# Ledger of designs, part 93: designed miniproteins, single chains, continued (2)

Each design is a single chain, and the fold is of that chain. pLDDT is the mean over its residues in the fold that is shown.

## One batch from the design tools (miniprotein)

Design m7226
Fold by ESMFold2-Fast:
Structure m7226 (fold): chain A 93 residues (1-93)
Amino acid sequence: SLKEKILEIAEEAYERVKPYLTPEQMKKLEDAIERLKKAESLDEMLAAAQTFINILKEHAEKEKDPEKRKEINDVIREFVGKLIKALLEHKKK
């Protein structure tokens, strides 16, 4: 399902950034994933995904290490690309 695909993408992104996160940042992303799990409509799924992306962007902006910042930004780009692809595939059905 679309929800399952978006969850897989979010969980993959979370695992990739996890080494660069504080416990507080981990909790924010985990809370966003929980919102996605509880989403009952496409609008709710997209809102949760947007919240997840915004949290990652805030972390990237606060990251002082340029290599860590680059990895977080790479994860954001990959997440957005996969999300767009999943949405396009869903519309073809």
Scores: mean pLDDT 83

Design m7227
Fold by ESMFold2-Fast:
Structure m7227 (fold): chain A 67 residues (1-67)
Amino acid sequence: GAEEAVKLLKEVFPGREGEGMAAAVASGDPTQLRAVIREMRERLPELSGEKREKAEKAIELIEELLA
C-alpha cells in the first residue's frame, strides 16, 4: 500500500527530498504518483545495494496504486 511505499522512500531518501516524495505518494493523486515514479527512476543510477533494491520496491508499490 501507500504506507509501505512512503516508508521505503524515507529510508532511501532521508531528509527533505524523501519527505517531499512521501507526501506526494500519501496524497494519492495519480499525477503526483507518476511524478514520484519518474524522479525515482532518474535517481536509481545514483543508488547502490539495499537502497537501490528498496527504491525499486517502492516504485513497484506506487505502480500498483496506479493500476
Scores: mean pLDDT 81

Design m7228
Fold by ESMFold2-Fast:
Structure m7228 (fold): chain A 132 residues (1-132)
Amino acid sequence: SNDERAEQLLEEFRRHVKEFEKAYEEKDWEKLLEELEKAVEALREFMELTTDAHRDDLLSALSLLVLSVFKHIKLSTEVAQEIMEELDKTAEALENKDFEKAREHAEELLELIREAVEKYVEEQKKLEEALE
C-alpha cells in the first residue's frame, strides 16, 4: 500500500541520515555527499506519496535533517537563517493543509541544505590539500 511504501521511505531516510553522520565522523566527504543525496531522494519520494495523514511525519523528518546538518556542518548565520525560514514556511503550509505549498517550501529547504553541505565539503577538501 502507499502507507507501507511511505513508512519504508521514512526508514530509508532515517538510515541515510545516520550514515551521513557516520561519514562526517570518518571525514569521508564523498560518502557524506552520497548519503545526503540518498536521504533527500527518499524524502522527495515520500513527499510524492504523502497525504494529510503523513503531515507530522514529513515535518519530523525535515526537522531531523536540519538538526543533523546544523550539528555537523558549519553554516553562515545567513544560510542557517534561510534554512530555518523555509522549515517554518513548510510547517505553516502543513498546518494550513496546503500540501502543494508545503512541498514547494520543503524542496527549497532540501536545495539549501544540499548547496550548504556541498560548499562545506569543498572548503574542507581545500583545507586538506593546503596541509599536504
Scores: mean pLDDT 86

Design m7229
Fold by ESMFold2-Fast:
Structure m7229 (fold): chain A 74 residues (1-74)
Amino acid sequence: SLEEVLEQILEILEKHKDDVELAAKEINKLLEESGLSEEEKEFLSRIAVRALTLLADGVPFEEIRREALRLLKA
């Protein structure tokens, strides 16, 4: 599901919070291997970019996760 793939994206972001380029590379690989449609990949990519931006700004992970889940359900 989209929510399950988003949780995996968030796990990658938390694991690689100090290496944004590596996080982005791992997220891209996850999305390519996910079997999601092009539209679903584009949607999750937009959420991932927002999460990466918040991470770079020093926002706590719990807040990033909440925002990402909010965007998924919008």
Scores: mean pLDDT 84

Design m7230
Fold by ESMFold2-Fast:
Structure m7230 (fold): chain A 60 residues (1-60)
Amino acid sequence: TPEQELTKGQVLLGLARISLSTTKMLYERGSMSEADVQAEEDLVRELQARVRELQQQVEK
């Protein structure tokens, strides 16, 4: 259902934000590349857009 997809999207967005924070920390320590940080930032952006669309579907 749209409500279940919204909940899943919100959980994934939260996890992606934590992953981005960890990746930035590892990048600063020289363990990951700038490309890894960009990929995580892009994922967060995509999940934010998906959550917004799902919120609109649930609010009908």
Scores: mean pLDDT 83

Design m7231
Fold by ESMFold2-Fast:
Structure m7231 (fold): chain A 68 residues (1-68)
Amino acid sequence: SEKQKAIEELREKARKAGATEEEIEALVEGAESGDKEKVAEAVQRIADKGATDDQAQEISIAALNAMG
């Protein structure tokens, strides 16, 4: 399904940015539940670990797409 593809793209982008599996699961859970605040917190944690501004932005866009 389109949503499954969006979730997999989100996982791939977060993983490439250096996110742990725990952080990826928090991000995906937020996206699946439509919890924008939870998504923003997860993205910020990944960014704080050294993801570039471009990587953080790509993850944010992928999460919004996964939310619908």
Scores: mean pLDDT 83

Design m7232
Fold by ESMFold2-Fast:
Structure m7232 (fold): chain A 60 residues (1-60)
Amino acid sequence: MTIDTGLKDAPLEVNRVVLEFYTGRISKEEAFARLEELVKAGRASREDAERAKRVIEELE
């Protein structure tokens, strides 16, 4: 991608998944499942989901 504009358009729902994992509200497996559903629903880009998964792995 020349410009990552889509990453800025989807961060709220992606950020909520990461926050819920960080606060112990959901497991890593649930966080990953929610990120996959956001991508399938077109509410997040694949790149947003992959970055969020990396952040979750780093927090573990």
Scores: mean pLDDT 71

Design m7233
Fold by ESMFold2-Fast:
Structure m7233 (fold): chain A 121 residues (1-121)
Amino acid sequence: SKAAAFLDRLVAAFEAAAGAAGHVDPAAFRAALEVLLGTDTDLRRELIDRMVAAVEERATDGKVDPEALRAALRVLLGDTPEAQALIERILAAVRERATDGLVDGAAFRAAMEVLIREYGV
C-alpha cells in the first residue's frame, strides 16, 4: 500500500542516518522527520527543528528513549486530550518493542505505523 511504502522510506531514512543497526539518535530522527513532513516550507523545517530540539533535550547517551519521543510528538500533535491519547498509543507501541529502554528501528517503525494510521499522513 501507499502507507506501507511510505513507512519503508521513513525506516530506511533513519537507518541510513543511524549507521549500523542500533538505536535512533537525534540525527537519525531528523532524517526520518524530513521524509515524514517534508522540507518544502519554512513552517515544516521549523517544526522539524523544534521536534529534534525536544528529543536532544531528553536523549539518553545521545539516543532516543520513549520520553524523548513523547516530547517530539507533543511538538507535532499538541497537548489536546485527543493528541495526548494518540501520543500514549504511539508510546505503548514503542515500549512493546524498545530494547534497553531506547527506541530502535522496530520500535520507531511501530510508532510511525500508529502515527500514519491515526494522524492521516
Scores: mean pLDDT 72

Design m7234
Fold by ESMFold2-Fast:
Structure m7234 (fold): chain A 83 residues (1-83)
Amino acid sequence: SEAEALVKAAKVALELGKVLLELGKKLLKSDDKEVILKGIAYTLLGIGYAAEAYLLAEKALKISTDPKIKEEAKKIIEEAKKL
C-alpha cells in the first residue's frame, strides 16, 4: 500500500536524520573552523531528513486504514519531534 511505502521511506529518512545530526553535533565541538562548517552542513541535512520523516509519516497516518501502520507512523512522528 501507499501508506506502507510512506512508512518505510519515513524510517529511512528518520535514521539518516539521526546519523547526520549526531555527526553534526560531534563536528561542531571542533576548534577548527572548516570542521565546524562541515558540522553545520551535516546538521542542516539532518534537520531536513527529520522533517521529511515527519511529513511522510504524517501522510501515512492520514491515508492508512491499517492500525499497525498508524502505530508505526505515530512512533516515527514522535521520534522525529525529539531530533
Scores: mean pLDDT 90

Design m7235
Fold by ESMFold2-Fast:
Parts: sequence; structure tokens; C-alpha cells
Structure m7235 (fold): chain A 88 residues (1-88)
Amino acid sequence: LLEEAVRLAEEAAKLIPTDSPLGRRARRYALTGAGAARRGWLGDAEHSLQLAIEYVEKARERGEIDKEKADKAIELLKRALELVREAQ
């Protein structure tokens, strides 16, 4: 379960562009969440993945990320978050 959450968060991070401040923050939190999940730090993973989702949504609303890539990243991050929550 946690290995799958790590994979999903890392896959989402690849879809997030780093040419905007919101994109950089979203990618950072997605990777931080993946790292926390890999270590079994479930609370830290949940918090970071939730922040990653919020920053992708903000980047999408401001037109800083392609809608299709944003929607896919949010889908992957929400699935990773669900797996982390199920592990608690």
C-alpha cells in the first residue's frame, strides 16, 4: 500500500511544471509526501500530499498548469492520500 502511494505521488510530481512558484511548491510537497510515506511517517505524508493537491488546484485556477496535466496530478495525489489514510 505505501509503495503504491509513493509511486503515485512521484508520478504526479512528474506532471507538475516547475516554471511557476505554485508548480514548484506543489511538486516539492508531492515529493516530500512520497518520502514521508516511504519512511512510514503517515501524518507527515498526509499533510504534504494535501498541500500538494491544494497547490496544483491553485496553479490550475491561475492558468499556470495545463488543465489535463493538473487534473491527472490531482487524481494521482488523491489516490496516494487515500492509501496513506487507509494505512493509519
Scores: mean pLDDT 88

Design m7236
Fold by ESMFold2-Fast:
Structure m7236 (fold): chain A 69 residues (1-69)
Amino acid sequence: GPDYERGYRGGKELAESSDPASAAAVGAGMAADMVRAGQHDLARGFVEGLREAGNEEGARGGEAGMRAG
């Protein structure tokens, strides 16, 4: 859906513009905020966007953020 697609683009953009450690830290905070806001599809898309762009540390950070939110 639209939220997942928006998250996916955001995650991919973060992955392509950041080193792995920065993507993990920023991704964790962003994913936690998304979950706290009830935006679960956005958060899932975001983590998948990080993963598909090859930023595995960012994806792991995002997953940790989703659990913390």
Scores: mean pLDDT 88

Design m7237
Fold by ESMFold2-Fast:
Structure m7237 (fold): chain A 69 residues (1-69)
Amino acid sequence: GPSSTIEVTVPAGSTVREVSEKAGVPVSTLSTALLDNGYISSVNEPLKAGEVYELPNLYKGQNLVIRVE
C-alpha cells in the first residue's frame, strides 16, 4: 500500500504519553524511538517548544512527525 504519515501537533511541555494517545502509537514504541534518536534523554522529559521530531517507519509501516508549538 502507499506509505502513510501521521502528523500530530502538541503544545510545549507535552508528554510522550500524550503524543502516544494522539498518534495511536504504543507509548513503549514511541519512547524507545525518541530515546534511540536522541530526541529525549529520559521518558519523563517534556517536549520542547518549536521542535519537530521525525520518526520514519515507527509503527505498522507508518511515519510519525511530531510538531511542538
Scores: mean pLDDT 84

Design m7238
Fold by ESMFold2-Fast:
Formats: structure tokens, sequence, C-alpha cells
Structure m7238 (fold): chain A 74 residues (1-74)
């Protein structure tokens, strides 16, 4: 499945959770969407599982954080 397809699926699940009044699940799904979006920004177009897409996004988020820390020291 493409990383974009995982993002679309998570958006769909978040909409269902919000409609059901499950704001905790909706917040968790929004968190997962943020990591999947970071994976896309890192150029990861395909992943064999959602967990691998999330891991790629987390790795990219860590790299951005490290870069921001370096820039703050300039």
Amino acid sequence: MSVRQYLEELRRQEEEARRAGDHVTAAGLRGQQSFVQLALEAGVEEAPSLQEALKAGADKGREIGDQAFELARA
C-alpha cells in the first residue's frame, strides 16, 4: 500500500471516530497522520505496513528536530 493510501485511511478512521464522539481515538489517529505525512515529506512513497510508514515519519521527525537544534545554536 502506498504511504498516501495509509494517510487517506487514517483520515477516514479519524472522521468516523469524531462522528462517534470518540475524541481520544480521533486524537491518536491525528498523531499517526502527522508521522505518515512526515514519511511522505521524506520521500517515502510506499511502505509494506502502517507501522513502517510511522517509523519512517518518526525518523524524519527526529532528523528535523536535530537540524532545528543546530540552527538554534547559530
Scores: mean pLDDT 81

Design m7239
Fold by ESMFold2-Fast:
Structure m7239 (fold): chain A 79 residues (1-79)
Amino acid sequence: SAMAQAAVDAILADPAALAEVRADLAALGLSAESSAEEIEALLAEVRAELEALGQSLSLLPIFEANLAIALEVLRRAAA
C-alpha cells in the first residue's frame, strides 16, 4: 500500500532506524535473502507462542505487517 511504501521510505532515509531494523531482523534470524518458507516458519512460531502464553492472536497481524515492512526495507537496502 502507499502507506507501507511511505513507512519503508522513511526508515531507509533514517540511518538509526535502518540500523535498528537490521538488528531486529538479525535477532529473528532473518535477512534480505530469507525465503517465504523461513518467514512462514517464524510466523507459525509466533502464533504458537502467543497461544501458549494465552495472549491475544490480534497481535499476530500487527507483527506480520511490521515484519513485511522491515523485510522490504532490508531488500531495498541490499539492492
Scores: mean pLDDT 80

Design m7240
Fold by ESMFold2-Fast:
Structure m7240 (fold): chain A 89 residues (1-89)
Amino acid sequence: ASGEEVEKLFKEADEQTREAKKYFEEGDVEKGKEYLEKSKEYLKELGRMSPGMGEKQSKSNGEYMRKNPKAAEYGEKMEKEVREYVREL
């Protein structure tokens, strides 16, 4: 069912965002970028299925990243890219 797919994408995006923030906080920028890119792709797919949920979740994940100065700029970039992607659908 579409609801199960949406829930899975939400969970996967959140898990990848948490891993990304952890690596940015540890100074591992390359791994942080890798996990953030995975999160971004899940958020884009969520946006394709539910634009409102995609935008809301990308904003939430961006806010989570902004709580650490080492991750803030990467979170803002990810939120912007997902928002622009959804708006171009």
Scores: mean pLDDT 83

Design m7241
Fold by ESMFold2-Fast:
Structure m7241 (fold): chain A 81 residues (1-81)
Amino acid sequence: SDSILQQTQQQIQSLLSDPDARRIAIQAAQGAATMVQNGQVDQAIRNVDMTLDRAVDRGILSPQQASQVRGIIRQMVQQIS
């Protein structure tokens, strides 16, 4: 649902102040929503985990921020699927 994705994006924006962190997390959420709508739930989860792990490795997200974003996106996936 577009409304669930919009709520997820708002939660991410409230959590993250850095524009690069926001962009990466929002893109991860959008990609996950599209994959779940196409029946690719396992692929969505894997791609989110890989994207957030790379953002931590690059210093864009802290491990705590990545954990919180992962939780938000997983909640979205449960609501869509």
Scores: mean pLDDT 88

Design m7242
Fold by ESMFold2-Fast:
Structure m7242 (fold): chain A 79 residues (1-79)
Amino acid sequence: SEIEKLKEEAEKKGLSESQIKLALYYVESLGFSVEDALRVAEGEIDEEIIKKLEEALGKKIILSKEELEKMVKETIENL
């Protein structure tokens, strides 16, 4: 399954359980690919990830890349 693939790839990358949970949320709730969800969990927020978030949320994100990376990190810490 995609969930098992995500967990295996995340463990291979050395991601924490909280990072895996965040990646699963992005796949299951926001329709992200496993690859893109893992990039978010790693804190790799680029313009492509921002565009996909804007599409999933139905609105333009006005936050800077640094602010989004901080929010992702805080979300991981609270999972």
Scores: mean pLDDT 72

Design m7243
Fold by ESMFold2-Fast:
Structure m7243 (fold): chain A 70 residues (1-70)
Amino acid sequence: SNAELEELRKRSQELIDKAKKMTPEEVKKLIDEVREELSKASPEQRQILADTLIELENLYKEMEKKEKEK
């Protein structure tokens, strides 16, 4: 239903916002959790979770880049 997809989008945005304040280790664990959910997702949920995963992976790469710039 549209309501379930809207709730998933809201939760995904909240996860991304929280991830920005996490450590790289915590973000990696979150990526693993989202990847697990993606493997179980319906086709409609898959798109939202895949977009969330991409954004979290990009955040993790930026965090790693900052560590390498020391």
Scores: mean pLDDT 82

Design m7244
Fold by ESMFold2-Fast:
Structure m7244 (fold): chain A 79 residues (1-79)
Amino acid sequence: AKVHVLEFRDDPFGLIARAGEALRAMGPDDRLLLVDRGSTTETRSVARYLAENDPRVTFLADPSEEELAAAVAALRASL
């Protein structure tokens, strides 16, 4: 089981494409963490939609390095 981190900034179509590619390559026990680096509400809505539709996906809006490290640790502990 692995935690994959995908960072994005205001590219909803690229986010859909990259997240879709990652999810197709991932196993059922893998996790995908979507990290927003300062996107519009529209791009963040896409990230939320992806998280709602796949239990492997978690979304974080502009986390600090400490918040990101804590989220990755929590996801690994849940595996």
Scores: mean pLDDT 82

Design m7245
Fold by ESMFold2-Fast:
Structure m7245 (fold): chain A 60 residues (1-60)
Amino acid sequence: SEEELLARIDRLQAAWDAGTVDPAEARRVFAEAFTGSPEVQEKLREWLARRQAAADAARA
Protein backbone atom coordinates (compact mmCIF):
# COMPACT_ATOMS: atom_id res chain seq x y z
CA SER A 1 0.00 0.00 0.00
CA GLU A 2 2.69 2.52 0.95
CA GLU A 3 4.86 1.39 -1.97
CA GLU A 4 1.82 1.80 -4.22
CA LEU A 5 1.26 5.31 -2.85
CA LEU A 6 4.91 6.23 -3.45
CA ALA A 7 4.61 4.89 -7.01
CA ARG A 8 1.44 6.94 -7.53
CA ILE A 9 3.29 10.05 -6.33
CA ASP A 10 6.07 9.28 -8.84
CA ARG A 11 3.54 8.90 -11.65
CA LEU A 12 1.74 12.07 -10.57
CA GLN A 13 5.02 14.03 -10.58
CA ALA A 14 5.86 12.71 -14.06
CA ALA A 15 2.38 13.59 -15.34
CA TRP A 16 2.64 17.07 -13.80
CA ASP A 17 6.01 17.67 -15.47
CA ALA A 18 4.54 16.44 -18.79
CA GLY A 19 1.46 18.67 -18.44
CA THR A 20 -0.90 15.68 -18.36
CA VAL A 21 -1.79 15.64 -14.65
CA ASP A 22 -5.22 14.36 -13.63
CA PRO A 23 -6.60 16.73 -10.96
CA ALA A 24 -8.78 13.99 -9.43
CA GLU A 25 -5.79 11.67 -8.99
CA ALA A 26 -3.75 14.55 -7.55
CA ARG A 27 -6.47 15.24 -4.97
CA ARG A 28 -6.68 11.55 -4.02
CA VAL A 29 -2.90 11.22 -3.68
CA PHE A 30 -2.79 14.35 -1.47
CA ALA A 31 -5.56 13.00 0.75
CA GLU A 32 -3.78 9.66 1.21
CA ALA A 33 -0.41 11.35 1.79
CA PHE A 34 -1.81 13.26 4.79
CA THR A 35 -2.09 9.89 6.58
CA GLY A 36 1.21 8.63 5.20
CA SER A 37 4.61 7.91 6.69
CA PRO A 38 7.47 10.45 7.00
CA GLU A 39 8.81 9.10 3.69
CA VAL A 40 5.52 9.89 1.95
CA GLN A 41 5.45 13.35 3.55
CA GLU A 42 9.04 14.07 2.42
CA LYS A 43 8.25 13.01 -1.13
CA LEU A 44 5.12 15.16 -1.12
CA ARG A 45 7.08 18.20 0.12
CA GLU A 46 9.67 17.74 -2.64
CA TRP A 47 6.91 17.49 -5.24
CA LEU A 48 5.13 20.61 -3.91
CA ALA A 49 8.42 22.52 -4.26
CA ARG A 50 8.63 21.39 -7.89
CA ARG A 51 5.01 22.43 -8.48
CA GLN A 52 5.77 25.87 -7.07
CA ALA A 53 8.70 26.21 -9.49
CA ALA A 54 6.47 25.14 -12.40
CA ALA A 55 3.75 27.62 -11.33
CA ASP A 56 6.32 30.42 -11.18
CA ALA A 57 7.52 29.53 -14.69
CA ALA A 58 3.94 29.44 -16.00
CA ARG A 59 3.17 32.87 -14.51
CA ALA A 60 6.38 34.44 -15.81
Scores: mean pLDDT 74

Design m7246
Fold by ESMFold2-Fast:
Structure m7246 (fold): chain A 62 residues (1-62)
Amino acid sequence: SAEKVIEGARLALELLERQGATPEQIRRVADIYLKQAKKAGATPEQIEELRREADRIVERLR
């Protein structure tokens, strides 16, 4: 389901942040999950929320 893809995205991004991933790596992984969420039927609102979550992580790393 879209919800499971989004939950997986949040876990993956949190783990990458803790491991010292670069902003570019965070954006790359977020893009992969965004595409999978869209394929799984995520709403535009869910997609936008995931984008904002990734952006917040990137902002913390810069």
Scores: mean pLDDT 85

Design m7247
Fold by ESMFold2-Fast:
Structure m7247 (fold): chain A 94 residues (1-94)
Amino acid sequence: SRLAVLVELLHLLSQALGYAEQAKKTGDQAKLDEAIALVEEALRLAEEHNVDPEIVALLRRALQALKAGDIDAAIAALEEAYRLVMEEYERLRS
């Protein structure tokens, strides 16, 4: 189900944002590694289900930023990805 894919993406992105913000606040590498793993899973899910290429591009940008240690750029990309996924979810519910 498309709705189920979008709900799973929202959950993965919410968790990734939480870990990225914790990594920014604490410098904890384990939190950064968790954020990376969650974004990699979100990207895999988005690509497998042919989610909007704009969302896929934002997830790739977030992953690159996290791996580079640019947590601020990663958070910005993840917040934009979350917004677009939520927009699509609300569109399908209307």
Scores: mean pLDDT 91

Design m7248
Fold by ESMFold2-Fast:
Structure m7248 (fold): chain A 79 residues (1-79)
Amino acid sequence: RVEEVLARLDEIIKELEKLYKENPKFQERIKMLLDYARWAKRRVRALAKRGPEHLPEIERIVDDVEEEFKWLKEQIEKA
C-alpha cells in the first residue's frame, strides 16, 4: 500500500545516490531521475492524503519511476 510504495521510492532514491557517486559519466541522467523520484515521493504523499480514489494515479507515477530506473540501470550495466 502507500507505505510500501513510499519505501520503494526511498530504495530507488538511495540506489540512485549510490549510482551517482560510482558513475561520473552518467551523473547528469542520474540527477534528472533523482529529482523526478524525489518529486514523485512528494506527489504520492500528497495524493495519499486526498483519499483512496487517487490510488490509480499513485500506481501510474510509481510505475513510471520504476520503468525509468530499470532503463537507466540497464544503460549503466551495458556501459
Scores: mean pLDDT 84

Design m7249
Fold by ESMFold2-Fast:
Structure m7249 (fold): chain A 81 residues (1-81)
Amino acid sequence: LTLTVSATVVKPGDTVTLTSSGPAGTKVELIYEDGTVLKTSQTDANGKVTLTNLTESDTGIYVATDADGNQAKASLVVTSG
């Protein structure tokens, strides 16, 4: 399992795409540094999650988890400066 992000540091209002090698419907969770799950998404038919109109609250570690419990991580920072 892999998870890639189109950019690792972006500005508020930007768009990024998370791409997973897993099947459509793969779980992708935004996890805060303390392990708190902030947001859950699923990949589309192309293995992608598209995040639009990003805010600083979208900052964190994104974790893809497949049906076998394999995990892949991508980090994203949304910052105005």
Scores: mean pLDDT 79

Design m7250
Fold by ESMFold2-Fast:
Structure m7250 (fold): chain A 110 residues (1-110)
Amino acid sequence: AEKLLREAEELIKEAKKLIKEGKFKEAIDKLTEALNLVEKLIRENRDNREVLEQAAKLAAEVLKLAMEILKKSEDKEVILRAIGVALRAIGLLFDIGLLLGREFFDKYTP
């Protein structure tokens, strides 16, 4: 879990730099790779609240950066890919929310 979290964080940092440089296609590639790692983290750590909370933070950051690309890019292909990344990040956040809500319920039920 820790290694995958670190790798996803590094990809997101690289994407932030690429966005500032106007390299939106490369940034989208990095964000897509980060979401692949987030998805694996969710799948392999369904019962680990701490890992799921970190995965949610990473997915939210990817969503934020995809939305930033949408505001800055004039390339229709880049815009469509950024929408795809944003929708995928929203879906992963929904999945995490369901898992965290269930775990919260289990902790407070006698």
Scores: mean pLDDT 84

Design m7251
Fold by ESMFold2-Fast:
Structure m7251 (fold): chain A 107 residues (1-107)
Amino acid sequence: SKEQLKKLVDEAKKKIDEIYEEAKKRMTPEGQKLLDEAYERVKLALDYIKELIDSGEEITPEQLKRIAEEIINYLKELKAKSKDPVVQEALDKMIEIIKEFYEKALK
């Protein structure tokens, strides 16, 4: 349902915030920019989904899959550019949260 999808977005946002804040405590200067870019991009994608829900737009499974795959691919690209194991761990956790969100949203 629309209400369930909105709750799933809010849950994903909370988990992403927790991953970001925990990684930030252990961050190197080189990793900070990549982590910030990853965090901003994920939050923008989740905010976009929430705005579509709030606007009364119907979100298709195909549209949701496209959004999830686009963000996962972006995070994988950032991970490939990172030499910081804390950044790599945080990005892997963010990818997992987006995958879990997508799988639950399709049910």
Scores: mean pLDDT 85

Design m7252
Fold by ESMFold2-Fast:
Structure m7252 (fold): chain A 73 residues (1-73)
Amino acid sequence: MINEVHREVAEKLRKIGENVDLIIKAGKGDKKAGQEAVKLIMEISGISKDEAKELVIKTLKKRGVEVKKSDLE
């Protein structure tokens, strides 16, 4: 068995990091970054678009930023 970080795990961790950066940009008023964060969460987690929007809204609210679902469309 290869005793190293599997490529798929490394790729998922990289995408998670990219998503954090997109959420930070969305918190600064970049609505496009918020939309891209939703898409990336859907790709990583396989959840619905509505669930991904809710997660982004919740994460931004935790960081002191209020966004509407319409801002992520």
Scores: mean pLDDT 72

Design m7253
Fold by ESMFold2-Fast:
Parts: sequence; structure tokens; C-alpha cells
Structure m7253 (fold): chain A 105 residues (1-105)
Amino acid sequence: MKLPSPEERKELLASTWKKLLDGAKNVVSDEEVKNKLLEELKRELERLKENNAPQEMIDALQELIEAVENKDVEKMALATHRLLAALLAHVENNKEGAEELLKEL
């Protein structure tokens, strides 16, 4: 199976940065959207903890929740990027388990 190279992964993460930043700005500009996202993220955090998900994913999701609560657009983008990076690392190490987690995230 051909995995993305480290360079291709870096390009993928960089290409999503602007989209993550724009998405974060849109979320924090609407209190109703922000509150709905917080409820969903907190539910997912509890689910990840119950399913013994990798600690790095749990930490990244916790940082994302805090950033959303604080309306910190740049930290939201960074936490989302870290979550995506942790997910990609997990796919490389445990392909089958990662596919199940992706369906439930």
C-alpha cells in the first residue's frame, strides 16, 4: 500500500491550514454555531475517552475545545491541525483501528 510521503503529508496539512483558519473565523462569528460545535466536540471527547483513543488525539481535541470557548481562531486552527496530524500518525501505525475511528469522528 502506497502511503503519502512525509513531504506529501506536509503539503496536505499546509493546504488545509487556510481552510481551517477560515472555518474557525466563521464559527467564532456566530454564537449559535460556536455553541453547537462545542456540544459536539465535548460529546466526541467523552466518546474518545470511553474508547481509549490515543492520548495525543484526546489532548488535541481538549485544546480545540478550549480554543473554541476562548474564540482563539489561531489556536483553533493549530489544535485542528494537531488532531489531523495525530489521526494520520495513527493510520500509519494501526490502519484498521484508524478506519473505525475515522467513521466515528
Scores: mean pLDDT 70

Design m7254
Fold by ESMFold2-Fast:
Structure m7254 (fold): chain A 66 residues (1-66)
Amino acid sequence: MTPEELRRRVERLGEEVRNTTDRKRLEEIRREAMRIAREVAGSDPEVLALVAEVLAEIYRKLGVRG
């Protein structure tokens, strides 16, 4: 997957997070975002920053650590 494809994928995940409160779907998106973060590591800081924003929104909606 190219960096541009990863960026578009993360942007789509962010959109979906904003439009859902379903816990199961949020957990699915979280797993995908974490997979992308692991793949890019330090190689693409812009994608990593977008992943961090998506994860923060998911954790806020899930009420971590409740």
Scores: mean pLDDT 77

Design m7255
Fold by ESMFold2-Fast:
Structure m7255 (fold): chain A 85 residues (1-85)
Amino acid sequence: SEEKRKILDEMLEIQKQAEKIVADLEANPNATPEEIKRARQILLEIQFLARKAVESSVEDQKKLLEEMKTLLDELQAIYDRVKAR
């Protein structure tokens, strides 16, 4: 229960970070429509994985968390490129 709670809490923080990045990209005039579209797709996937994790085993939650981290890294890379413009 404690391990599962910690994983779900980390997933919630990833979701919050992803939501903030997408909102910042949507508000940024230097972001292209393609970058915004990709960022939104990544956010939807992160939200889907987090929802799937609620009913998953701890072992499956760890795998889903790793997938979410990879998606957040891709989203962060888009954000960093746009901010550098």
Scores: mean pLDDT 90

Design m7256
Fold by ESMFold2-Fast:
Structure m7256 (fold): chain A 84 residues (1-84)
Amino acid sequence: MPAPQTVELPIPGVPGAVARITIGADGRATVRVEQDGRPLAGSEALARGVARYVGELARDRFGLSEEQAEAAARAALDDILAAQ
């Protein structure tokens, strides 16, 4: 089983924005998206773009399944929308 991992990924096209992804031993992803240390605020279009990027990187960097990558993307979308 994979060990818990945390990684911070800069978000292209959004200056100062970072996605912090934590992967648990069960492969469950928790995502927080911040810009300059504050919750990222923006349109639904921005939220969807960031969520897609997070999902792609979770798959590529952690070797997550498609289901786990989709869960990470959804967590990112929910985090950004909650900040609205």
Scores: mean pLDDT 72

Design m7257
Fold by ESMFold2-Fast:
Structure m7257 (fold): chain A 75 residues (1-75)
Amino acid sequence: MEEELKERIEKLREELKKAYQAGVDNSEIEFLLLALEAYLNDKYDITEPSEEFRKLLSPEVQAELDRIIAEKKKK
């Protein structure tokens, strides 16, 4: 299960890189993805983020983050 979460985070990072290469600068999302990865690695106890945190993300990243959190909570 941890492997699935890691794969999803890596996929998000890759999608962000592709968007950035297409001329989209999203340093906030990159920062949040790094923070999420650090949180998962350090504590591995992720809860639903606050609305304030979610608003910093693009809709597509918010949806993927929700999927990652939902998977973690189901285990």
Scores: mean pLDDT 56

Design m7258
Fold by ESMFold2-Fast:
Structure m7258 (fold): chain A 101 residues (1-101)
Amino acid sequence: SELVQLADQMVEIVRKMALEVIKRTDDFRIQARLLAISSTVEMARRMIEQGRVDEGIRLFREAIEDMKALIPELNEESRKIVEEAVKELERLLAEMEKLAA
């Protein structure tokens, strides 16, 4: 399934982003938000796998918005990492929405 492959790519992007940001911060609040974002995209992937495509797309969109909300609270290096991940995720989500239509 192309939708599941896109979802797997999106989960991997979030996993790598979270790992890179966590190693650059001792802020427990930022770490907790990254864990929540990671959980949301894993749930989104599970929804896509179950054929709940609209719900999965909504959860990926929510995770992207949560990542954007985090950006102002980050140092310059972490901000760049999150911004690059958001840009890539928005492209993949757009591809997923086209395939789901």
Scores: mean pLDDT 91

Design m7259
Fold by ESMFold2-Fast:
Structure m7259 (fold): chain A 70 residues (1-70)
Amino acid sequence: MSAEEIAEILEKYKDDPKKAVEEISKKTGVSKEKIEEVLLRFIIETGKTLAEMSREELLEIAKEILKLAE
């Protein structure tokens, strides 16, 4: 799974982060808890909700999640 595909899921479910976490966990094998930790970290650091994030910011989140899939 590519970072672009993960970013697409995050954008599709920007108003339903729980659904985004479920889909990404299913496709990457990364636990929901770890994905939620990455999302919360970016939300706290940027001061933005997922819905307010740009494609580039979502791609950075996606790359971080993929590192956990190792």
Scores: mean pLDDT 83

Design m7260
Fold by ESMFold2-Fast:
Structure m7260 (fold): chain A 70 residues (1-70)
Amino acid sequence: GLPARVRPALEFLHREGVEEVSLAELVTAGSLDAAAEAYIRARLEAAGLDPDRPVPLERLAEVLGVELEA
């Protein structure tokens, strides 16, 4: 599912010390297709987040159902 597709990108950004990430940056890091991007955009909007602005990485992971290691 989507969590499995985005997990490697989110874990990579977390390890690199990235605190906030835009949807465009996540799409690039995860090599995501337009359908995955549209789905993530809808999930961010449903969570009350602006998908066209940087989102805290931990919050993005939470919205997408990905648990990041501390």
Scores: mean pLDDT 79

